Designed miniproteins, single chains, continued (3). Designs and how they scored, part 45

Each design is a single chain, and the fold is of that chain. pLDDT is the mean over its residues in the fold that is shown.

## One batch from the design tools (miniprotein)

Design m9545
Fold by ESMFold2-Fast:
Structure m9545 (fold): chain A 61 residues (1-61)
Amino acid sequence: SMEEEIFALLGKLSAEQFDEFLAEAARIDAELRARYRGQPELRRAEASRRMKELLLEILAK
């Protein structure tokens, strides 16, 4: 599942990369809450995609 893929990627992060992920994930969450107000299913699906993309970007550095 997407959640299992995200957990696997999280396990690859250093402590510094994890802190970067948390900061950027908080920004993405705030953006998506504003964009998808009243649409929690669409927000959750988009959040999962964006979190995976963010994790892959951080790991590629």
Scores: mean pLDDT 85

Design m9546
Fold by ESMFold2-Fast:
Structure m9546 (fold): chain A 85 residues (1-85)
Amino acid sequence: SAEERQRALQQIEQGVDALVAALREALAARDWRAARASIEGLYYALETSTDPALRERIAARMRELGALDPEVAAEVDRLLAELEA
C-alpha cells in the first residue's frame, strides 16, 4: 500500500541519516571496522526493499555517502553492483 511504502521510505531515510552520522564518527576515529558496519547496515536496508523507486532513492543516498571517503566509495560501488546480481 501507499502507506506501507511511505513508512518504509521514512524508516530507511532515518536509518540512512543515523548510519551516515555513525560513519562520519568512525572515519574521524579512523575506525574502518565501525565504518564498514555502517555500510553493511545500508546494504541490509537495500536488500529488504522491494519497491524499485525506494531502492533507487536508497542507492542515491549511498552514492552521497561515498563522497565522504574513497574507501567508502569503493565499498558502496561493490555492494550496489552485488545487489543487482
Scores: mean pLDDT 75

Design m9547
Fold by ESMFold2-Fast:
Structure m9547 (fold): chain A 110 residues (1-110)
Amino acid sequence: MSIEDILIKRVRQEAERRGLSEETTKGLIEIVKAVVDAYQNGASWDEIRDLALEKTLELIRRLKLSREEAEKVLGVMSIFLHELSLINGEDGSKTAEFQERLYRGVQELL
């Protein structure tokens, strides 16, 4: 099973646990695929973080998610980036800046 398959499974489980729609879940899986592709092509952690932030905020805007749904999306993406950072041998500490930036972006949109 590939790293991508493991991360997709985790993201789907977390989205389902939070009660996110299938359309939102599909959008999250597309972000996972894009971020994992960038990671496998040698993107830096800062580039991965910025890509994940950009695509997550785009998803929230495109689907016109409520504040509650956007906060659930933040939770799922935070878990995904934490898991990816552990696979990369990082300690996961860099996900905190992603969480803070995404919370701020969501508050400004809603």
Scores: mean pLDDT 79

Design m9548
Fold by ESMFold2-Fast:
Structure m9548 (fold): chain A 71 residues (1-71)
Amino acid sequence: AELEARARAAIAETAARVSPDDSAEAQEAAALALAARLRAVLEEAGVAAPAPTNLAQAEAVWRRTLEAIAA
């Protein structure tokens, strides 16, 4: 439950800082920042994950986080 709680907190904090009227570039930056935070949560849980540098890699980190939560 700790991993899930930390992941959800990271998502909520990111969502609170993003506005629906933000530019696509700002939304992309927020998505990458969220993926970096989720990577830190995964590493705290003992799961190695590479630092995301693009949206495809960010999506891979998000998917890995969901897999870790769904155990």
Scores: mean pLDDT 75

Design m9549
Fold by ESMFold2-Fast:
Structure m9549 (fold): chain A 100 residues (1-100)
Amino acid sequence: SLFDRLVDALLRYLTTASTIATQENNQEALDLVNEFAKEVGKLVQEYLETGDPSYLEKLKELLEKTTEELNKLIKNQESRDKLNALAEEVLKEIDELLES
C-alpha cells in the first residue's frame, strides 16, 4: 500500500540518521533523531485513526526542519548526501499519499 511505502521510507530515514549520528559520536544529532522518531509515531498514528491529511502535512514540515537541523550537525558530506536523498524519498511518499 502507499502507506506501507511511506512507513518503509521513514524507517530507512530514521535508521540511517541514527547510524550516521552514532558513527560521528554526535549526541545532539542522535537526540534530534530520537525526538523526530517519537513525533513521527504520533503523527502516523493520528493519520491512521482520523484519515486527516493535515497530519501528513505536519509530518512533511517536521521532516524538512529535522533534515535541515541534521545537515548542520553532520560533518561528513557523503552522510549528508545520503540523508538528504532519503528525506527526498520520504517527501515523495508523503506527496503520493496526499494526492491519493
Scores: mean pLDDT 91

Design m9550
Fold by ESMFold2-Fast:
Parts: C-alpha cells; structure tokens; sequence
Structure m9550 (fold): chain A 100 residues (1-100)
C-alpha cells in the first residue's frame, strides 16, 4: 500500500505533465483551482523530500480544498489582499496535514 514519492525534478515533471492532460478536460474555473492546488503541493515538496503515496493523495486532496476556498474568498479583491489570503490558506494547509 505504501510507495515512496521523491520530490525530485523528474517526478515533479511527470506529475505536471499528467496535470496538464487533466486540465484539457476542465472548465477555466476548475483549471484555476487545479493550478493553485499544484502550487500548494509544490511548496510542500520544497519542505519534504519523500512522502508515501497515501500521504501524497491526502495532501493533493487537501490542496484542492484550500485552492477552492482561496478562489472563493479572493473574488473581487486586490492583488495585495489576494497575496495575504494565499499565505493564510497555505498556513492552514500546512497545519492540517501536520495534524493528521
């Protein structure tokens, strides 16, 4: 059940390619959510070199939820306010996966 996913450049490029293929099937709003979720996942891999497959799936699901919350809260806000909200949602993302 557990496979180790390394945060190396080759693994990240493979994940990014798969994500781009899935984006072709999505509406623009859904593409924006997925793109932002991938930014949260990328930030996680900068801090953690190796995760289990189960942990990766949990992290990706959590990132999608936080991306949706950010986009909903950021509607009609200035770029400065969006940056602040993005930092707050990323902090929540980090806290939730650390408390698992």
Amino acid sequence: MEEIIKADEETWEEIAKKVLEEMEKLKPEEQEILELAMQFVGAFFLEHKEVTKEEFEFIFKLALEKAKEFLEKSKGKSDEEKVKLLQEEYEKFKKEFEEK
Scores: mean pLDDT 69

Design m9551
Fold by ESMFold2-Fast:
Structure m9551 (fold): chain A 97 residues (1-97)
Amino acid sequence: MKKLEKNKVYKDTIPPHSSVTYDFKVEKDGDKVVVKNLSEKADIQATVTDKNGNVLKSATVEPKSEVTLEVKKGEYRLTLTNIGDEPAEFEVKLEEA
């Protein structure tokens, strides 16, 4: 499973109706996950779950837009799901406060 390192940009493409998952750790409150949808047509559903699988945050990232997901200190999983019929290009970063 891939891990998000602080202040490092991750870029990839999600096939239609598929998901990619990243584990990440927030060492202090104020660290945030920034998800950018670089695609022209495909919506990306961004979901943050805790270590027990509880959904803490969920947001739709529209084409050519970004969302910021802020969580408290802890260990989490980010799931990016392409809910469209076209490949979705994205960029994700765990941004330090």
Scores: mean pLDDT 86

Design m9552
Fold by ESMFold2-Fast:
Structure m9552 (fold): chain A 58 residues (1-58)
Amino acid sequence: SAAARGAVRAVADHFGVSEAELVALARRDPEAFVPLVAGASGLSEEEARRAIAEATAE
């Protein structure tokens, strides 16, 4: 969804990396990125996990 992609982009901007680079890292270890996405985006861990799954599913 657009909201899920927006959340991933916000995290990428926060860390100063490209959205594509963050998505590649999240594909490797999505669970490690759940708390980072949640914290940076203000989402719950469940919402962050869903956003990562949608962004990495392509």
Scores: mean pLDDT 73

Design m9553
Fold by ESMFold2-Fast:
Structure m9553 (fold): chain A 88 residues (1-88)
Amino acid sequence: KLEEAKKEFEKYLKENPNSSIEERIKKIVEISKKNNLDGYIFAQLLVELGKKENLPQSLIDKYTELAEYLKKNNLKLSPEETLEILKK
């Protein structure tokens, strides 16, 4: 569930303060999959992470557009499927 996923991710950040953004994205995927979150919620977590870590605005915009696209088209994707769309 979303709240459980957020708590687990915050614990990961506290225990791994020097983790790279790539490692953090990988961990969000693992946590989202474990909590059965859909791709839309996963994309929203990526937007929150991007803002917190001061990622380039273009990348934050890309994550935001993906989240809106998934919501608008009512797509039921896994976190892994959502991540694959970002790679294309």
Scores: mean pLDDT 75

Design m9554
Fold by ESMFold2-Fast:
Structure m9554 (fold): chain A 83 residues (1-83)
Amino acid sequence: MLEEIERLAEEAVAAARAGDFAAAAEYLARADALIQAVPEEDRERAQAIAALTQAALAELLLGDAALAARLREAAEARLAELA
């Protein structure tokens, strides 16, 4: 399930990079549904994976490098704690 969430997140970023924001939103919605379905012990890791995707999209769609950097740092720190 975590691998599927990561795959959907990567697909969302790829779709957004291609300018297909409707597809990107749909992949993100599917990833969010899977995050709600993961066991509680994996939920924090799933949320951190989603946060990395949000950081990439913030940089790509909004041009907000500072927001993207903050979101990425928080997500990476969380993933390191969960390793």
Scores: mean pLDDT 73

Design m9555
Fold by ESMFold2-Fast:
Structure m9555 (fold): chain A 61 residues (1-61)
Amino acid sequence: GGGKDGAAAYEAGKAGDAAAASAGGHQSRLNGIPEGGKAYEAGARGDAAAASAYGEKARQS
């Protein structure tokens, strides 16, 4: 599942690293996790807080 990549997006977003959160969300999206796609989009626009929140949901999938 996308748990590892979702966790990476969560931790990066929590640290304020939107680019790393976007990368983790992208990998989670490629594993078929919709929340990973949202983390990717949020991180891509520089919204680290939203990327972290979606990364946490992807981690739980």
Scores: mean pLDDT 80

Design m9556
Fold by ESMFold2-Fast:
Structure m9556 (fold): chain A 84 residues (1-84)
Amino acid sequence: MKLEEAKKLREEMLEEGARKLMEAEPENTAMESLEGALVMAREIGEGKESGRAFPLTEEGKAVKEEIRKGFEEAKKLEEEARKE
């Protein structure tokens, strides 16, 4: 996989995760905007969630775990592409 393709995949995974978080947590003020949801999705993926514990729904918890796994996989693909 080319580096540009790996970067695009990571960007797509982040955006999809953010959209799913907005759908799972509509009453969460941090998820009121795509920008806020993208920040949260990135921090979840990096394992750097802010010290604010949001009471996530069961659906939101599932999306959080999906984001963590997807982001880790996308990061590995980007690192492998850099070796080429």
Scores: mean pLDDT 71

Design m9557
Fold by ESMFold2-Fast:
Structure m9557 (fold): chain A 85 residues (1-85)
Amino acid sequence: MEQQKEAEELIARAERGLAIVEELARLLGDASAFQPARDYFQQAIDAARRGDLDLARQYIAQGIALYNEVMRQHEEEARRIAEEL
């Protein structure tokens, strides 16, 4: 019963992650760079639905790490262009 509530919360977190990634991809015009993060959030939803809550938590963490990495790369690219001008 606690597992069902935790699964629902993990699914909601992963769906929120997907929404964030879709918005970032739209704003930055780089949908392909965010695909690995989307894949992890989708895998997290699937894992939570199967009752594998530990795996769902791991996939959510990986999705967050990957979109943060993509965001960092966009900041580094902007800095590189500014330094070359």
Scores: mean pLDDT 81

Design m9558
Fold by ESMFold2-Fast:
Structure m9558 (fold): chain A 79 residues (1-79)
Amino acid sequence: GPPLPYEPYVLEITGSEALSRDEVVYTGLVDEKSPEEAKKKVLEMIETVRRRGGVEAVSIEATQVSPTKTQVKVVLRRV
């Protein structure tokens, strides 16, 4: 089918840091209280991006920071 516009509102990016030429850390907030569900949503978002440009998740961490939000830190690598 025709390409759909993709808007990654799953992760509200609050910080980014380049670790190397091929690796970047993104830190952000997810509107999800469960760390496991927040990780799942972020990984599903990354899979959508991977199909367009070739990145993979090297590591992912999630910690609940409020009653409704989880902080996620994900390391992405170019493939």
Scores: mean pLDDT 75

Design m9559
Fold by ESMFold2-Fast:
Structure m9559 (fold): chain A 83 residues (1-83)
Amino acid sequence: MTPNQAKLLVESYIGIVQMSLSVAKKYKSKLSDEEIEKMKKLLLKGGEELYKEVGSKLSKEVIDEFKRNQKNFEKEVKKLLES
């Protein structure tokens, strides 16, 4: 796997996380807290497994973007569950 391929996979994952969060926010009234928590756990687990597989091929900039995405996602889900 090339560094550029690893970057594309991480950027694709970040896009899925952002889209999932956006949809969850829009349809919050139709989602249970348990469903939102399950989404969070699945996406965070997928991210950790992806990072374990490709992390050694990533630039510092991409690693920092991935870490910011994970931290922001947890924060935004917490806000969604508190509102």
Scores: mean pLDDT 88

Design m9560
Fold by ESMFold2-Fast:
Structure m9560 (fold): chain A 67 residues (1-67)
Amino acid sequence: MYEKIIEALEKALPDSVKTPTQPQVGMELQKAIEEGDVDKVYELARKSSEQVVRDVIASIRNEQEKS
């Protein structure tokens, strides 16, 4: 599951916005990750800053490595 989420996040990185991520977008992105909605993760990641997308990828990878 998370492999597809990470793939969607990495695919969205080139299109990520240069402005700070709005709190609502961040919350919806977290919910989409929890639901495993790959398409929604991709769309929300494109609306998120590159830094936020990279932080989310690191968080998911850290969770997988510890479990």
Scores: mean pLDDT 72

Design m9561
Fold by ESMFold2-Fast:
Structure m9561 (fold): chain A 96 residues (1-96)
Amino acid sequence: SELEELEKKLKELAKKYNLPLEVVYYLAGLVFEEQAKLSTSPEVKKKYLEIAEYYFKKAENIKEEDKKLVEEVFSSLPEGTPLEVALKKVAEALKK
């Protein structure tokens, strides 16, 4: 399924950047929620919101400190920043 392929990519990115999986899931949720907001198509908006909710649920046990850091980093990035770029920035912040 499309979600299963995305899941595999997110797990590989978590390994590549040495990030907790919950951090990657939470960031994916934020990115897809933003893509939904930027979409002009109601059908695409609904799909992105469903994907965002799915990943927020998977990230429900994220540590509060990690969640706050992800939110801080994400809010500092330009609107429409790709997931891979956002993940790199979060990885840099978490290693400090």
Scores: mean pLDDT 85

Design m9562
Fold by ESMFold2-Fast:
Order: C-alpha cells, then structure tokens, then sequence
Structure m9562 (fold): chain A 74 residues (1-74)
C-alpha cells in the first residue's frame, strides 16, 4: 500500500511539473494533456487513502480540475 501510494504521488507530481513547464513554454496542448494525466493519477491515489490523506488528495484533484478549466477558457 505505501509503495503504491508513493508511486502514484510521484506520477502525479511528475505530470504537474510537466504541465508547469509546458505553460512556461506556451505549449497549451502539452499543459492540458499533462494536467489530465495528473488528475488521473490523484484520482487513483484517492482510492488508496482515507481520512485526512483522502481530504488532501480530493483538494488537490479539485485544484487541478479548476486549473484545467482555466487553461481551456483561454
């Protein structure tokens, strides 16, 4: 369980970092794709956690979904 959790966190963080780099370069398509992959990783993580960890993961998913919507509105 802890190893799977760490793997999903690393995957999610990696996709967020790629999205940030793509936004800095003006690559909107790459930024959108990377945010969608980050959301998927955190949604998978939410199935493996509970309590405060679940609440934090859900807040992170909401933030990423809001960011995705903002970029799509450009």
Amino acid sequence: MQKERQKLVSKGVGHVLRAVAAEEEGDLDEALASLQEAIKAYQELSKLVSGDDLQETQQQIQWLQQRLAQLQAQ
Scores: mean pLDDT 82

Design m9563
Fold by ESMFold2-Fast:
Structure m9563 (fold): chain A 66 residues (1-66)
Amino acid sequence: MEAEIERRRQELLDAYRARNTPTPDELAVWEAYFRAKARAEVEGLSEAERLALGREARQETIDKLK
């Protein structure tokens, strides 16, 4: 399960990085977002739950980078 989540997170992050050149801080925020999204997808959560988890993970990471 964790390996599947990490693989999906990496796929999402690789697609983002192929089109963007993020700063380290931006990368940390997007890594947290994609990790939450990948977990929700693997666990079969609803779209609303996936979006909520992604937003929460991004906000937590932004707060840590203040």
Scores: mean pLDDT 75

Design m9564
Fold by ESMFold2-Fast:
Structure m9564 (fold): chain A 57 residues (1-57)
Amino acid sequence: EEKELQRRRAFLREYAELRGEEIPDDMTPEEIKARYERVQAELKAEDEARKKKFENG
C-alpha cells in the first residue's frame, strides 16, 4: 500500500503540475485514491484526444 500510495501521489503531482495546481500535503490515502481515479480517467481522455489530433494532422 505504501508504494501504491507513493505512485498515486506522484501521478497526482504530475497531473496537477500540468494544470498549474497543487496537491494538498495533508491528503489522506482515501482522498488520494479517489482523486487518482478521477484525474486518471480525465487524463486518459485528454491523451486520447491528443492522439486523435496527431493522427488527423
Scores: mean pLDDT 71

Design m9565
Fold by ESMFold2-Fast:
Structure m9565 (fold): chain A 68 residues (1-68)
Amino acid sequence: SSTVLNTPSMSREEGERLTRELARTLGVSVAELNADPLAVFRAASGEQAAAVAALLERASEEHRAKAA
């Protein structure tokens, strides 16, 4: 169950797009990220972790702006 990052207003396509972008940023496949996200994040470099944080902040801002 994905309760943390999926809002009721976020479409399945938007969630899939964000997941693909996270996988690209971490240098892994979507399947690898979905299979064990904690292991992927644990193996990530500090630069990849910072890029993920920036991506999530940007995605939140874009989502909020488009919802207006």
Scores: mean pLDDT 71

Design m9566
Fold by ESMFold2-Fast:
Formats: structure tokens, C-alpha cells, sequence
Structure m9566 (fold): chain A 73 residues (1-73)
């Protein structure tokens, strides 16, 4: 369930991660040049190492509002 979602906290870009899907999902969204560094990116999934890699990739791209959550939506 990656993409834009409305949550109780507001609208966020959600990226679910799982092994190889972590890198594919992150790369897909990072390829969109219209994203701003203030976009709120929420990471979730069963792969702690994948989550760490995804966070690093997003921060390297300059995204400043990146967080991991135990539960998505």
C-alpha cells in the first residue's frame, strides 16, 4: 500500500518496505522530481535493514521528514 494516504495524522506519502521491495519502492518515488524536501515520507515494513536503507536513501536525496512506524494506516 505505497502511495499517498490519508491517516489520522494527515496526508502522507507511505512506502511499505519488504526486502527487495524496499529498494524498488524507494527508487520509484525518489525518481519523481516534483517531490519537495518537506514531503512527509512514512516508512513501514517487516525488514529493519530495508527500512534503514530506505531512510538513508531518502535522507541522501534531501528529504527531511522521514520516519519509520510500527504500523501503517
Amino acid sequence: ESGWHETPEGRKLVINTSGEMTEVAVATYLAIPEFTLDDHVVLGGEDPEGLARAEALLRERGFRNVEGVAELL
Scores: mean pLDDT 57

Design m9567
Fold by ESMFold2-Fast:
Structure m9567 (fold): chain A 63 residues (1-63)
Amino acid sequence: EIQKKLQQAQDEQGRSNFKITQNEGLSDRVGFHGSKDKFEEVKKKMDEDSKKEKEKSDKIIKE
């Protein structure tokens, strides 16, 4: 259960951070890019999620 809650919390925070990261990235360009790590993490998860959404949508339509 803890693992599931942790993953969900990270996804929620990641999605929120994705929008903020673009603005903060410009400000922190000269320093450490902690936001960059979260940006790549969220980006990968969003890509996987959108792929699954497409596959499910196609199966429903073709069935």
Scores: mean pLDDT 57

Design m9568
Fold by ESMFold2-Fast:
Structure m9568 (fold): chain A 94 residues (1-94)
Amino acid sequence: MFREQAEEDLEEAEELLEEARRYLERFKRGENPEENLKKAVTKLVAAGLLAASALFNAELSGDKDLQERARELQRELLELIRELDAAVEAAKAR
């Protein structure tokens, strides 16, 4: 069912977003920066695709709460992308 698919996609996307945050924090600390940046980007891309899938399935289900949760997740992904860009620019200045 579309609702169940949206819930599953949201749970996976939220987990990937938290993993991306952990890799970004390691990058900011100068821990294996190239590898941690690559992992952060990979997790962000995967989370973004699942968030888009979740929103699509939530819209088809008509579940407004799932739609709002998916949109909030997309907002958090965009904020983390901006944080990643800022961290990369800061690293280049060193």
Scores: mean pLDDT 87

Design m9569
Fold by ESMFold2-Fast:
Structure m9569 (fold): chain A 84 residues (1-84)
Amino acid sequence: SEEVERFIANLDTALEVAEQSESPEVILYMVEELLKRFQSEGREELAEILRETLERLKKAESLEEMKQIFREAVERMKEILLSE
């Protein structure tokens, strides 16, 4: 699916930006923007994962923990998209 490929490409790009970031605020911003997009497109299951991810990120104690949390979220979302 072209739509699935587009979502996966967006997730991969967001993960690359997060991995290279030295700022917690950049990671939070990217997750909030992805959440807004998935909500607007009616992707309820993906939006739910991102809401849970935002909650975990706000409680994270280090930048490395935030990157790990986001990496896990991306892998979960890609699994769902690839199963469609």
Scores: mean pLDDT 85

Design m9570
Fold by ESMFold2-Fast:
Structure m9570 (fold): chain A 95 residues (1-95)
Amino acid sequence: SSDDVQLLGQLSDQLQSVIDQLKKNPTDGTLRRARGFLDQVLGTVELLIEDLEKTDPEFARKMRERLEQIRSQTDLLQQLQGLQQLLQEMRDHLS
């Protein structure tokens, strides 16, 4: 829906800001903030995927597989970048 597209856009913009800050200034503070934001966005994406399973189960399954790949990453920056790509793919699909 247009509301979901708007939400995904807002999360994408916020996530990009976190990525940029972490790249510019990798401190314990920015790392903790990035991990906290990662957890919050992952939770939001899970809820969006769950809702999407009702209308587009094939795409929801694909997004869930990618979400699990992101969770399996050991590098925080790689997880954040992977999540950014997932948000963009969801936004493009729902537009």
Scores: mean pLDDT 87

Design m9571
Fold by ESMFold2-Fast:
Structure m9571 (fold): chain A 62 residues (1-62)
Amino acid sequence: MLEEGKKVLEKMKKAAKEGKVISLSEEEKEKMYTAGVLEVLREAGKEEQAKALEEEVEKAKK
């Protein structure tokens, strides 16, 4: 899930830089949102909070 979210996020970032619009499913948006939040937390140096969020996402899938 997180790897797919990162790929969607990268695709969106590339499209945004090129001025393109991409249509995403609700599932893709959720995965991208999670990946984006994790990236922001890691950039802010909050690795422990990022790990906690990853664990919650894993639990939510069960």
Scores: mean pLDDT 70

Design m9572
Fold by ESMFold2-Fast:
Structure m9572 (fold): chain A 79 residues (1-79)
Amino acid sequence: MSTELIILLYEAQRLIEIIKKEHKDSQKVVREFHERLLEAFESGSVQKAIDIVREMAKLTSKNKEAVERAEQAVNWAEK
């Protein structure tokens, strides 16, 4: 597995925890993101992980630290 994919999956997991805390009615969207992350993990697709992290960051826009970390991970993976 690539280092890029590991970092993106780690940031995605952080974003899922933030979404769960800020949006109690988020069970369906969290499940859908979790399934997509599993697909990215199994396929080794950095691009799929990037797309997922970007979508999740939009849902956490009020959490500046989470958004900044997600952007840094995506920019680093897009070498």
Scores: mean pLDDT 77

Design m9573
Fold by ESMFold2-Fast:
Structure m9573 (fold): chain A 123 residues (1-123)
Amino acid sequence: MADEVARALEERLLARIDAARTPEEVRALAEEIRAVAEVLRDIARLAGNTRAAAHFDQAIAYAEKAIETSDKEHLRQAVRHLAEGLREYLEALEAAGGTIDIPATLEEFERLFNGPRARRNSL
């Protein structure tokens, strides 16, 4: 289910935000979220999914605010929009008869946010 992937990603990214102790850690996570949201926005636009693309645009905007301010609330807003955009995009793929490997998709996204070869899924 698209909701399962989106919710799992949201919960894990919010946990990383809560664990961040320094402005540099908040900015680093914001840069990661912005980069992922930009790729997903472009994919959504190519697929003609304007709803998902709009959520990814909001995720980018809030991530950019978090880079400027180091404000965890801006970063939480970025994560919420990233998760909603993913839900919209994945629901559209399922509706089009696509198949989603939820475990493989979650592993791929976790790798993007946990850095190279993270040894624990909670990072």
Scores: mean pLDDT 78

Design m9574
Fold by ESMFold2-Fast:
Structure m9574 (fold): chain A 77 residues (1-77)
Amino acid sequence: DIIEKIKNDFKSLGFIPDKSLVEDILERLRRGEPIDLIELGPVGVAQRVYLVLVPYVKQGVPFSVIMEAYEEFVKEN
């Protein structure tokens, strides 16, 4: 189950990333734009979120599926 896999990867962060940060990283990845991790907040936080999301975007997982997994993760934590 891809949703459970994504939720587990979010849980591995040890914190709940802001929805706006997740959406901004996904939108930039979807457009093929370079990610400026410094502009997305503290480098360590943004970089960790980016590294969780990149494999799923590369696999062609839809934005909506990734955000559904994020919303479920937030609701459960």
Scores: mean pLDDT 78

Design m9575
Fold by ESMFold2-Fast:
Structure m9575 (fold): chain A 74 residues (1-74)
Amino acid sequence: SEEELQREIDRALAIIAGYLLAKEFVRQGKATPEQAREIVDAFAEKETLEELMEGIKRAREADSPEEALQVLRE
């Protein structure tokens, strides 16, 4: 269905945003590439698009990769 396909597109775009956030953490020296991968993996574990988007928002507000991972795993 068109609605189902749109939900898949929205999820893919949200995951891409998670990758971009993780890349930015590495660029700023806040995370290692390994920590960035853990953050991306945590985004991919979210069951719903809403949870994924909320996770990205909260991770952006974190001061460290450890805080981002804690928020994403709650």
Scores: mean pLDDT 76

Design m9576
Fold by ESMFold2-Fast:
Structure m9576 (fold): chain A 86 residues (1-86)
Amino acid sequence: AREIFEELLRRMLETAKRGYAAGKSDLEIVLEALEVGRRLALEHGLEELAELLEQTIQEIKANPEQYEELMQQFMERLAELLKELL
């Protein structure tokens, strides 16, 4: 479990760093990183995490002006999941 979460977080962070280096907007960087995380969560059978990521992506797309608040909520929920699974 721990190794899967570490890999997922590394891949999301790598995606975000590449987006930043490419001059993408914060919104584009966030959405691309979340989509990578969602795909990896599904591949590894992390259903609750995949649902959280999918919900967050949908909420940001519906309310892009609130992406910072939505990301904060996502990060808090992610941290709680990591405590329970690690």
Scores: mean pLDDT 81

Design m9577
Fold by ESMFold2-Fast:
Structure m9577 (fold): chain A 82 residues (1-82)
Amino acid sequence: MNQVVSKAGDAVYTVEVPYEPISVEYGDVTLGMPFLPENPARGIGRILRGLGDAIDAANSGDKDVQIAVAKQSAEEAQELGK
């Protein structure tokens, strides 16, 4: 099992998955995701989307938005790890 970590400021969310962990970071926002080896192109697409989400959340200046995005990223990682 590998740890996928998403965080915003002091909020840290960690999930255990059987896949390699990848993260994107912008400002105070880090979004972790599992890399699924079944389709690398879909994995790259998820990374690019995650980077966009991190940039938007960081640029919002809203701590609650940043925490919500980090939490959602962790929930998606947990679902993909099933």
Scores: mean pLDDT 80

Design m9578
Fold by ESMFold2-Fast:
Structure m9578 (fold): chain A 63 residues (1-63)
Amino acid sequence: MEAAEQEAVARTQALLARWAKELDAPSESEALKLLGEAQFELVKRDEPISAEKLIRLAKEMRK
């Protein structure tokens, strides 16, 4: 049970590190903030949340 949580946390951290590089964010915290704002915007538009849409919108918001 705890092993599954540890794997989920590790996968999330790896994804955050990769997304930070993809967004050219100075830190994982900045990448998380951008992705959170993009997620909120997609929810406001009643659009389905996908990794590709989140990253695309986060890149546009950073601009």
Scores: mean pLDDT 70

Design m9579
Fold by ESMFold2-Fast:
Structure m9579 (fold): chain A 92 residues (1-92)
Amino acid sequence: KEEKIKELEEKIKELEERLALLEQGIATAAAQGVPVPEWLLELKEATQKLLEATKKLLDAIKNNASQEVLDKLEQEIKEYEERIKEILNKFF
């Protein structure tokens, strides 16, 4: 349980850093008059939703939520992670 909490806290930090970089890139492009590609906006949205779901899972674990609630949140996280992978695969 403590190890899982630490892993989720590290994941949250990584996602927050990734989101900040995406937002900075979008802001820089806008400032330079460069159109922001739709996939980059989709990547930001998916990353933001993944961050929110991961924070909810961390809170649920700390509050000893039911296994059903934990499973649902882990499924949501998986779906957002798969969406991010799909977006990145289209880029390459």
Scores: mean pLDDT 84

